# Designed miniproteins, single chains, continued (4), part 5

Each design is a single chain, and the fold is of that chain. pLDDT is the mean over its residues in the fold that is shown.

## One batch from the design tools (miniprotein)

Design m12152
Fold by ESMFold2-Fast:
Structure m12152 (fold): chain A 107 residues (1-107)
Amino acid sequence: MVKVTVLGPATVDEGGNATVRVRVEDPSGEPIGLVVAPIINGKPGDATGAGYAPPGSEVDFGAANVDIEKTDGIAVGGLRGDVTEVSREALEKADDIAVAPVGPVTP
């Protein structure tokens, strides 16, 4: 089972570039595809980044064009197989999705 774990809040610069640190795990040992999108009112927005990470790794993953005032968090979806397309559909089909809060975590 692919598992994505967020290791802290997303940082966003004045240009709308967000960075999320995630840990990815899968017992298959194959590379994990990653897709990232902002969450707006509980719904994923446009996917803004895609990449690969080896299982058991911790990676910094970027998302562009994030409106911090409208964004509830940054979603990172992990899936096995083809992640060459930055799309909302790829995020919705992810085997596991973790959401990083933007800014400080409120309890």
Scores: mean pLDDT 69

Design m12153
Fold by ESMFold2-Fast:
Parts: structure tokens; C-alpha cells; sequence
Structure m12153 (fold): chain A 69 residues (1-69)
């Protein structure tokens, strides 16, 4: 699964994960807004995956699963 592979790469950024998940760039702010609502913390597109807390990683994964067809 491309999403799970991207989330397993600690050197990848949130931008790399969004691209791997097939999310169009126009939808990226909405994904970040949903993760912020779930975790209380705002991610940036340049945030490294390896720097994410377990809660942030879980929220990002859950949000991406909801927005993918």
C-alpha cells in the first residue's frame, strides 16, 4: 500500500505522503485542517514523517483513508 509505505519512511515529508496517497494539491489544506482538529496540532507540508507523534501519524493515516476513493 503506497500510503503505508510513505508513512513508514521517516525521511519523507507530509507533502510526500499526500502525493503518495494521490491527494490533489487543492485538497491538501483540508487534510491538514482535519489532522489539526483531531490532534490540536497544525502540521506543515514540510514536517518530516519521522517527527510526527503517534497521534499525529494515526490522525493523518485516518484522514487520508477517508478522503481516498
Amino acid sequence: DALDAALADPSATVRDVLRAAGVPEEAWPGVLDRVEAATGARLTLDTPVGSLSPAQRAALRATLREVTA
Scores: mean pLDDT 80

Design m12155
Fold by ESMFold2-Fast:
Structure m12155 (fold): chain A 70 residues (1-70)
Amino acid sequence: HHHHMHHLQEEIKKRREELDKLVRDFNEKALEAYETYQKDPEKGLQKMKEVGEKGFPELLEARRRYGRSL
């Protein structure tokens, strides 16, 4: 309640854009891993695991930060 509406709206927008960017980056890396999987299933599966293990925590933290901004 004790904050300026203008700054709050800008923070929410900034956090949303950050989340969108991370989602886009995650999807891009996941697609690359999937394309590798189509050529070499074993290598692709390993890459998918790495993308998930690295990308998922970052995505969850971004979601948590966005939620805290609301």
Scores: mean pLDDT 76

Design m12156
Fold by ESMFold2-Fast:
Structure m12156 (fold): chain A 90 residues (1-90)
Amino acid sequence: MKEELEKLVKELEEKVEEFRQLVEEGKQKFPDQASLFDQKLLEGEILYGLALIAYGVGLVTGDYEFAIEQIKKKLKELEKLIEEVKEFLK
């Protein structure tokens, strides 16, 4: 279970980097929409922070099941934000 938790955190970090790159691309292609992309970036960073808090709670309490479920939920929300930005870039 702890090994699954560590794999999820790595996946989360990879998705956050992908999202940051997409937001940067969006701001370059649509400079008039920079504030929208900054808002999306803030939403993604908040999801990442909340997922890391859940990870920390899991490590401290030993409640890996709770941490895994919370990280999966935040990862799903982050994936939705990635899809929204990708659709906007088309």
Scores: mean pLDDT 86

Design m12157
Fold by ESMFold2-Fast:
Structure m12157 (fold): chain A 85 residues (1-85)
Amino acid sequence: SAEAQAAFEKGKELEAAGDELAAGDYYREALDLDPNYAEAWYLIGEHLASLEMLELAAKAYEKALELDPNYEKARKKLEEVKKKL
């Protein structure tokens, strides 16, 4: 939806500005509006990994890959996180 995309894009802007906590809130809002948004699951995974929440990060990356099996960034990050578990 347009609302999910807007929330997601706002999250990306905040992440680029270094406001990772606010970015996480907008990615969560995007997922509440569209739970099939693979890129939002990937970015939630990135946020969780930055907090050392590796098991939750792995689940978020796995969800991104379930929605988009060709999501190379999510696959690479999932492998890196599993290597640290």
Scores: mean pLDDT 81

Design m12158
Fold by ESMFold2-Fast:
Structure m12158 (fold): chain A 86 residues (1-86)
Amino acid sequence: LTKAQEAEMLIALGRMYMAVARIMVKNHPEDEEVLKEAIELLKKAIELYREAARLAREAGDEKLAEEAERLVEEAEREIEEVEKKL
């Protein structure tokens, strides 16, 4: 795998964690334990996106790095919204 391909795979994995977290919040909006688990999945997505941004920059793919950074901001906003329900 190239660094750009690794970054793309990490973004895809992060998107999967976000999708699972979103489904959990939608199906169990008042279950505090489920909401806490969703927050942990969103935090894992952020870690994956930050590593993806680093790898993308090392590969010279600034657009991919900017995409990963936008996804970090999106996941951070979703954590804030879920925390408001706790």
Scores: mean pLDDT 90

Design m12159
Fold by ESMFold2-Fast:
Structure m12159 (fold): chain A 67 residues (1-67)
Amino acid sequence: MKRVLLVRDRDRARAEEAARRLREEYGFDEVLLAPGLSDEEALELARRLMEEKGYEVYLARADDYLK
């Protein structure tokens, strides 16, 4: 099963920095940037990736990791 991290933030640069750090620490197979998505939009994207591709999807906000 492919492990995918979806990183959401209003600022693309912050999302990219959080994605870089999380990829290095946790060894995800792929990290997707979703700047500007709402919580509802991010959950719907995660649901589709899980249903259509069989991915194990984790959700993260850049703000939770970049202080």
Scores: mean pLDDT 72

Design m12160
Fold by ESMFold2-Fast:
Structure m12160 (fold): chain A 63 residues (1-63)
Amino acid sequence: MTEDTAKNLVYTLRTFGESPDPGTKAATELLKQGGSDMEIAQKFLEIMKPSIEAGREAARELG
């Protein structure tokens, strides 16, 4: 992941606000704590990775 990608992700989180998903909540908490764009983006992706993979699996099963 590049710093530019991380920065864009953090801007998206600031713009769209908090969703009920755990990745956005954890990323927003790091943002409030003054975490770096890279730390915020990595935390979001770590938490959301299982959900993204589950979504791909569900799409395959519905196919």
Scores: mean pLDDT 69

Design m12161
Fold by ESMFold2-Fast:
Formats: sequence, structure tokens, C-alpha cells
Structure m12161 (fold): chain A 55 residues (1-55)
Amino acid sequence: SRQEELDREILRIAEEIKAETVARFGENPSEEQEREALRRLMARVAELEARLAAA
């Protein structure tokens, strides 16, 4: 279903951002670095939701 596809893509995006953050800053990123990663995740999820809602 569309919702299941969206949930899976959100999880994939979250894992990618987590892996990139760890690769750049190590396993213990700062609070600021984690907040940047969260903002990036939220922006990508919002774009995905808008795209799927328009289709």
C-alpha cells in the first residue's frame, strides 16, 4: 500500500542520514550535529510526503 511504501522509504532515509552522520562525525556526534541530521531527515520526509500526496 502507499502508506507501507512511505513508511519503508522514511526508514530508509533515516538509516542513510544516520550512516552519513556516523561516517562524517563518528559514532558519538555532538547534539548540534544530531539536530542537523534530524532537520535533514524531516526535510526529506516532507518532500517525499508532498510528492506522494500529489501523485
Scores: mean pLDDT 80

Design m12162
Fold by ESMFold2-Fast:
Structure m12162 (fold): chain A 101 residues (1-101)
Amino acid sequence: MKSWQEILKELVLLLADEVGASEEVKKKMLELVDKAKSPIEAISEVGKLARENLDKEKFWKFAKQLGLLVNILSGFNVEENLSQFSPEMAELAKKLYEALK
């Protein structure tokens, strides 16, 4: 099984690609995931970096996806929140959730 850091890094890259984040911003996001003690801490730090480096519209799209992921990891309406991701992102989010059980 992949570590939660490996799965979350794949998710973060897909989300960052969807909003057109630069390679430099993506690299910093991955570094924050590697340094975090928990997935929720990683998501919080990545969200802060996105707020500082993305324009307002792109940030809100990214933040919405991070919010869906936080809901899934918290066990809140997991199926409903997964349905709002693309199939590829939903598969990774499900793997992340299962890795943390």
Scores: mean pLDDT 84

Design m12163
Fold by ESMFold2-Fast:
Structure m12163 (fold): chain A 75 residues (1-75)
Amino acid sequence: ARPSVEEVVANLDQRIAMAERVAAASGAEELAKELIEELEKAREAYEAGDWEAALEHLKRAEELAEKLRAALDAA
């Protein structure tokens, strides 16, 4: 079954909290900030019922997460 809006928002909040912890621990603050911004925009779009906008922001968040991982692996 499709996740509820509440479940998706809770999941996004957990992802934001994780990104904030990674930023604080690793010093990769610029990429983590962009990732957090895209996750927050996805959350807002999901709460507004704009599923297409939410999906686009999640795609950008995935790209930023890959860049953040690569930067951390290179450090």
Scores: mean pLDDT 74

Design m12164
Fold by ESMFold2-Fast:
Structure m12164 (fold): chain A 70 residues (1-70)
Amino acid sequence: MVKELEEFIKKLKERIEELKKKIEELKKQLEKETDPEKIKEIELEIQILEGLIALLEGMIGFLKKKIEEL
């Protein structure tokens, strides 16, 4: 059980890294964008991805706490 939870945490960390890479790509697009409407769209997408990372980090915290309880 503990090993399976640790493997799941590793997968969640890998997903967070992928999302962080996507945010970095969007931030690079944002630096080049001059259209106010497109800027708002990119900023919203970044916020959604940052929110998803926070949720995944919360899941990792919960899983780590569960491992400590075992």
Scores: mean pLDDT 84

Design m12165
Fold by ESMFold2-Fast:
Structure m12165 (fold): chain A 63 residues (1-63)
Amino acid sequence: SSEIERELEELAKESGLSVKQVRDGVRLILELGEEVGRQFLRKFGGLSEEQIERLVELAERLR
């Protein structure tokens, strides 16, 4: 939805990530779960703990 797209864009601006990184990160957390998603984003995404936490918070709001 257009609302979800705006939330992704806003988080990208606030976290210093691209919209694609936010979208992919949120999708990954929703598909794999928080624990596995966090580990994957640290190891393969190169994201900071602050960036990961923001993605997790958004993913939980979209459930």
Scores: mean pLDDT 79

Design m12166
Fold by ESMFold2-Fast:
Formats: structure tokens, sequence, C-alpha cells
Structure m12166 (fold): chain A 64 residues (1-64)
């Protein structure tokens, strides 16, 4: 279960990278970042929460 959540976080981060490369609307990029944040907040596992927090930071750095 933890592994599946980490894979989903990685897939969303890759989607953020592709959206930026494809010059997608800001609303799509923000939506993907909000999805990362939401999934992290739903988790009660500190390891999963820390992993999603890192991915959110990476996505925000890419969006600068």
Amino acid sequence: MTEELKKEADEILEAVKKAIEDNAPVSRIVGLILRLLGLGLESTDPEVRAYFEEKVKEALELAK
C-alpha cells in the first residue's frame, strides 16, 4: 500500500514535468500539485506524508 502511494506520487510528479514541457495551462499544473498535497494529507503514515511533502517541493521548484 505504501509502495503504491509512492508510485502514484512519482507518476503525478512526472505529469507535472510533462505539463511544464508542453506549456500546459497554469490551472493544470496547479491541479496536479493540489492532487499531490491532498494525497499526502490523507495519509496517516509519517513516511508517506514525508515522501509526498518532498514531491510537492520538487513540483513547486519545477513550476518556478
Scores: mean pLDDT 79

Design m12167
Fold by ESMFold2-Fast:
Structure m12167 (fold): chain A 63 residues (1-63)
Amino acid sequence: SADGERNREAGERAAREGQGAAGAAASHMLKQLGDDEGARASVEAVREAGHELGAAAGETSAK
């Protein structure tokens, strides 16, 4: 139903928004530090957390 589609889309958008915010923070850190090897580890950790969040949202939608 259209209502069901809108509700699922809103949930997925909220999950992606959280994931996007984490990615934006990681990108900001890289730019602020310029060329800092420590920032690479932080970016990788944030990327992995965002990936898991997105995967969980996808599984919820698929079931």
Scores: mean pLDDT 61

Design m12168
Fold by ESMFold2-Fast:
Structure m12168 (fold): chain A 73 residues (1-73)
Amino acid sequence: PLALPPPLTPEQRIEAAKNLLDTAERDYKAGDFDNAELHYKAALRFAEQVPEDNPEAKEIKERAESLLEKIKK
């Protein structure tokens, strides 16, 4: 087993995902689709690590996936 630092709490992961999603939305609005895609994917990864019973995590995942689809046109 590889020694890793303690994982982030669910609350920390939600906060990180929200910050990344907000950054991605700003990038998308500015026409920086490459950075927007990077940040949306990062937000999605953080949200996926939170239990599915968390409504904020579900909302973040849905918003990130919807916006990623718009970028991928």
Scores: mean pLDDT 76

Design m12169
Fold by ESMFold2-Fast:
Structure m12169 (fold): chain A 74 residues (1-74)
Amino acid sequence: SMEQVYEEADDVFIIFKAANEAAGILMEAGVPYDEALRLAFKIAEEELKSVTGDRETRLKEVIQRAVEKAKALA
């Protein structure tokens, strides 16, 4: 269905945005590029699973949680 395809696209977009923010924090803390990307995507995927709501709410919440998680690991 179109709704399912749209939801999947939103999830991918949210993961990508959150992972980019988290990876930046890890890299600034001295984590190597490949490891930072791997960890950032894992964090983004895990945080997305715990967040519900509309796209804007999910995007903001997942980014915030991923950033906080990355800071804690740095």
Scores: mean pLDDT 83

Design m12170
Fold by ESMFold2-Fast:
Structure m12170 (fold): chain A 89 residues (1-89)
Amino acid sequence: MKLTDEQAEEALARLEAALEEARDTISDEEYEILKEGARKVVEALKAGDLVKAAEILRDTAIEVARLRGDEAAVAEAEERGAALVAAAK
């Protein structure tokens, strides 16, 4: 799957809007990690690289879980991320 420029811009705008809605429930540092992750995912999808998009989602989720100091959430993010990468192949 490859996004057009317009679809990529719309997808990024929707992700950024969802992050703004969640802002009261997340830290500023977590917000910046999620925003950068969303940007990288959209760029990978624009390039048609589903595996790279899945890897970025995995890595972003792990980084957020580590920032929270939640070892169980890190393990869950690694497991879910591995499944997502496998599904994207």
Scores: mean pLDDT 79

Design m12171
Fold by ESMFold2-Fast:
Structure m12171 (fold): chain A 77 residues (1-77)
Amino acid sequence: KEELIKEAAERVRKLLLDDGVDPETAQEIAKLVEEGIKTGDAQVIARAVNKALQAGASLDTVTEIARIAAEAIKEIK
């Protein structure tokens, strides 16, 4: 359970780094995704997506972030 959440957050962080987002911002967004998965709070996931867009992440990257979060929430239920 905890390992799955950590893995999802790490995948999000790597996607953001590959998309040119700075390491500090990528880590902040990954932490928001981790929190959103833990709580099942779609609003927290939406905040993570908006922060990624503001940091210059592509539409493809933010779509993949939302998909990773949704799948992780599904698996821990």
Scores: mean pLDDT 82

Design m12172
Fold by ESMFold2-Fast:
Structure m12172 (fold): chain A 55 residues (1-55)
Amino acid sequence: SMIEQLKKLIERYKKELEELEKNKDTVPDSVYQARIDFLKERIEEAKKKLEELEK
């Protein structure tokens, strides 16, 4: 279902975020922050879509 797909997508982005946090010293701070912000934005978009579908 779309709900299941969104939950898996959110989990994937959360894992990518965790890996970035573990390796934050391997990239410049500006690049790190941009990547974190991108992933957080994707997670929030997916959460909003999931919330809409679960109403």
Scores: mean pLDDT 81

Design m12173
Fold by ESMFold2-Fast:
Structure m12173 (fold): chain A 68 residues (1-68)
Amino acid sequence: MPQVERVEVRLDANGVLRVTVTYSDGTVETLLIPLEDAQSVVDHLLKQRPGDNRVEAIREGVEKLLKE
């Protein structure tokens, strides 16, 4: 099964977080999260799948961006 290799989080001009997840097999997944909903979406994903590497990587990327 492909592993999470990299997560990139970028804020676009419309106030939407573009979360790009790159997997070890080269597969890319993109999530669009409104900045105002970012923490709520992360909290929801974490509660639904506690300990999931994909969810944890997304949480770390989003929270790192929000801290800066």
Scores: mean pLDDT 77

Design m12174
Fold by ESMFold2-Fast:
Structure m12174 (fold): chain A 80 residues (1-80)
Amino acid sequence: EEEKKEKEEERKEIRKEAVRLTAEALREIGRLIDAELAGDEEKKEEYEKRIEEILKKIKEEDEKVKEKEKKEKEEEEKLK
């Protein structure tokens, strides 16, 4: 069934993007720790902002997944 394959591919792409964004956040956290140890307040603020932006993107992707799941559930209820 084509719908099932499309949903599976979409979930794979979402997971891949989530892993990529998580890896980016972890790299920026490492830089933040280095800046903290060096006492570089300007770099700390910069890396904190970058981490916040990455986390916002992760949240937006999570919200898109939840919205799609909600629509799928509504369509299932409507067709039953």
Scores: mean pLDDT 75

Design m12175
Fold by ESMFold2-Fast:
Structure m12175 (fold): chain A 62 residues (1-62)
Amino acid sequence: MESLKEAIIRAGVELTRALGPETAIEAARSVARSLEAQGVLTREEAEEVIRRTEEAVREEAE
């Protein structure tokens, strides 16, 4: 479970370099919400992943 969260965060950072931070954050939200809808993540875990990814993406974009 933690490895999945870390993979999403890392993918967000990589997308920031290719497509920019706004697109990367949007993609991460979409993925996290999809996993929540499928029962893979709880609502709290999806929110946590989105927040952590937004933080990492913004730091990478600077």
Scores: mean pLDDT 78

Design m12176
Fold by ESMFold2-Fast:
Structure m12176 (fold): chain A 80 residues (1-80)
Amino acid sequence: KTYKASLDATTLSPEEARERAREIAREAKEAGADTLVLGVFGSPENIAAVREALEEEGWEIVSEERYAGGRVAVITARLR
């Protein structure tokens, strides 16, 4: 099952972006998803923080497409 979400991290700190990503990762697990597709908007630093938080929550990043000079990413992850 695939869980799809989006996160606008443009106005967030890296720490706030990580917290929001952890919330999304937990919601996806609670929904019984084994695949997460997350669209992220923000600085490259905030996108990296989001990726780190997903990995900390047990998700393996299987692909990452970047757009707009690295300010938009589509991250696909699988539950380990």
Scores: mean pLDDT 84

Design m12177
Fold by ESMFold2-Fast:
Structure m12177 (fold): chain A 58 residues (1-58)
Amino acid sequence: TPEGARRVVENAALRGEIDPEKAIKNLETAAKRESDPEVREILQAAAEGARNALEKLK
């Protein structure tokens, strides 16, 4: 689900398992290329999770 994707990515970034800046770029690029609106929404939510983590790590 979008909510689940956001939470998982945010927590992974906060734990230092992924680079939030690169995750945002990659997920936004993937969302732009995605033709399935349901999958696109999940990718956009995941990118939001990475943005939330980046803001907290500021």
Scores: mean pLDDT 81

Design m12179
Fold by ESMFold2-Fast:
Structure m12179 (fold): chain A 80 residues (1-80)
Amino acid sequence: SSEIEKLKKELEEKKKKGDVLGMADSYYNLGLLYEKKKDYETAARYYEKAGELYGSSGSGGIASKAPVLYKKAEELKKKA
């Protein structure tokens, strides 16, 4: 719980600064933690948010993370 609280606090700081890539990384890490807790529905939502922000980047290398995260989210929703 403290690890999730720390990541949510870091996410809010990044939102205030407009750090879109940092927000994507925080959403991804929240997805990993909720998946570890077997909260697949919440994990999928965070992976989708991370994918949306990575996909909006001007870098093809970063944007290529989006389809992988969307597929991961779909697979987790089937387990929920």
Scores: mean pLDDT 85

Design m12180
Fold by ESMFold2-Fast:
Structure m12180 (fold): chain A 63 residues (1-63)
Amino acid sequence: MADELAKKGKEALAAGNLEEARKLAEEALKIDPSNVEARRLLYTTLVRQGDLEEAARLAAEMD
């Protein structure tokens, strides 16, 4: 389930739908906070949105 949301979020990101990609990544992380693909998707989306401080914080939590 979380993996499917992460996959849909990656497709949204590829299409340039940053808002949709962020929502899908956050939804996936609500289901499975340890999901690597969802965390990576959220990081990439934040970087593309220019929220570098939040992206750096997320990266530090990922280890």
Scores: mean pLDDT 79

Design m12181
Fold by ESMFold2-Fast:
Structure m12181 (fold): chain A 97 residues (1-97)
Amino acid sequence: SLEEGLQLYVQGLQAFDEGKLEEAKELFEKAVEIFEKEGSPELARAYINLGEVYFAQGKLEEALEYFEKALKLAEEQKDEALVKLAKVAIEEVKEKL
């Protein structure tokens, strides 16, 4: 089911690009559930995408929560690029609060 998680994640990216925010959210949430169960390294990236959906919806507190979850995982994984991305996203949300 990791393959299913990746398929859902890619579908979520497409839905987000098309402005289908609720569809993107549902797809990313399902992908997150699978990535958590399977221990996938894609989990941190999926949290960033969920945060971006909430940010686009104006749900700033929820966006911040997911970006902070992504930051914690990226630090644990020592993924410097994702750490930087999550920190920038957190700063952007805080400027809008």
Scores: mean pLDDT 89

Design m12182
Fold by ESMFold2-Fast:
Structure m12182 (fold): chain A 112 residues (1-112)
Amino acid sequence: SEKAEELFRQGSLALANGDYETAVKYFEQAIEIYKSLGKEPPAVLYFNLGMAYYELGKYEEAVEYLEKAISLDPNPISTVYLYLAKAYEKLGKFEEAQEYREKAQKLEEEEK
């Protein structure tokens, strides 16, 4: 959807500018459009939403959306695992945090 793509673009700009609450609103609106069309939102939408929730200090929501992003992406980038590790650390879940840090490190060795 052209409208969903435009909302994703606006959300990404808000995220880059540190306007995290605005970014969340745009990404949630984009997801709603994908769902209304019976389409799965792309993994990158959930990844950016998870990052925005992390920056807002909403760590449970960050974990939920970041895990959704990796479930939809057959080749997740190291950054998604780093955000998962950081969010789990904020939640006091140090075992899960360490597992995701190790996954991120392995991918950093493989990424270009």
Scores: mean pLDDT 89

Design m12183
Fold by ESMFold2-Fast:
Structure m12183 (fold): chain A 59 residues (1-59)
Amino acid sequence: SATEKLAAERELRELGEEKGLSEEEIERGIQDVHAALDAGDQAAVRAAVAKVAGDPSLV
């Protein structure tokens, strides 16, 4: 779980920087993904990543 959270943080930071998001928006996305991982909800994880990407259809 800790390893998955670290991997998600790295991916979201890279994605957010690529999309020109603020650090605050990236942190919000990371917290959303962490909450979804803690709940075991893979659909919520994908939705949180898609939100950071700015296109829900891409995830």
Scores: mean pLDDT 75

Design m12184
Fold by ESMFold2-Fast:
Structure m12184 (fold): chain A 88 residues (1-88)
Amino acid sequence: SRIDAAIDAYEPGKLTDPRVIAAIYEAKKLGYKDEEITRETVKAAYNLLKSAYFGDPEKLEKAIEEAKKWYETNKEEFDAIVQRLKAE
């Protein structure tokens, strides 16, 4: 999947796929602890996000923008999650 490819290609300090950012942020909003987040959790969270905004691409883009703002403040936390997923 594109999510798996983005996780596998992840490097700290490099351009990050906004879908992975949005999916991890959504998982955390759903109450998942960082250590509970798996590749399947990320995929499920992104699918839920897409379904919630089905037929409204502008609202999906806003959700992605909000996730990017979270990412800018929480880069170390995000890096730890994605590096763990990449190693699995």
Scores: mean pLDDT 82

Design m12185
Fold by ESMFold2-Fast:
Structure m12185 (fold): chain A 96 residues (1-96)
Amino acid sequence: AEAKRKEAEKLYEKGKEAFKAGDYEKAIEYYEKAIALDPESPVTPEALLNLGKAYFELGEYEKALEYFRKSAELGADDPILVLEAAVNIAIAKEEM
């Protein structure tokens, strides 16, 4: 539904704002709400990537890896997203 998609995109933008402010726990909350509201949204692969980045910033490397892999799997047709996920996976593995 268009209304759910617009709300999911708004939640995703709020998540990015929270992430930029260094509020990684709030960023996670917004990204999870965005994904739950419209899992089929075009922003969902990017939301999964950013959810992984937020978990990485909190030192939750295993969760970060899980979400980076999910992002690459769901966004497999986007070469830039796949490359970003692969780079973040490599960085997270070095921190473990």
Scores: mean pLDDT 86

Design m12186
Fold by ESMFold2-Fast:
Structure m12186 (fold): chain A 117 residues (1-117)
Amino acid sequence: SEAIKEIAANLQKLIDDEKLREAAAAVQEEISTENLVNFLKALAEAFGYEVPEDDDEFLERLGLENTLSDVVANVPYVIADLLASAGVISAEEYQAVMAQPPEQRAAALAEVLASKV
């Protein structure tokens, strides 16, 4: 989960949004379902996506269960998809992250983001 904290730290530097910075700081302090969901919601809102207020509805739209293990496993995928759609990462960078085994996607995404800071 250290790679997820690195993703949060690098996104906080790359994206000028107060809610995202606050949510990213919370993730860096503690990996929890609440902090990760708030971070994903803040990131989606920063890119102009409409986000439901109910966390369970938000996660259901992503095809995720409201559990720490399911959210942690899918956070790198959700972030990479949002960043590629917003043009923060290239299609080639997105493909490089997604080509990694699921357990290595967070580290690969953290490295891509670190290259842009």
Scores: mean pLDDT 84

Design m12187
Fold by ESMFold2-Fast:
Structure m12187 (fold): chain A 80 residues (1-80)
Amino acid sequence: LEELIAQATAELRAAMEAAGASPEQIAAAVEAIERGAEYEAKAREAEAAGDLKKAEELRKKALEAIAEAAAIYAAAEAAA
């Protein structure tokens, strides 16, 4: 997972740089992806503990964080 998140973060950074995003926009999008990764890690921990409801809730938050990163990227493209 950490390797996959690092790869996704690197690809997003490269794509945003190509789109002309500011360092602040890139940092915000990367932060959102890292938050998503944290929620997914917590979801796996909750699932291992048998708390399936909490795991589902945390995975929803992870998807919301990823959507936030995508929105930041789209805004950067629209401004460039």
Scores: mean pLDDT 78

Design m12188
Fold by ESMFold2-Fast:
Structure m12188 (fold): chain A 60 residues (1-60)
Amino acid sequence: EYLEKGNELFEKEKYEEAVEYYEKAIKKDPKNKEAWANLARAYEKLGKYDKAIEYAKLAE
């Protein structure tokens, strides 16, 4: 599952790859608040704060 794979990559500090899988999870289920929240967190780890703020709002 894309969300699980994204979480595995995030735990391994592979944040760019985690973003790719979280985006796939969201494409499959745009109402998955967990995927939006985790995508925001991954962008924060990458220093992309504008995207992190945008996606965190979508997680609410």
Scores: mean pLDDT 85

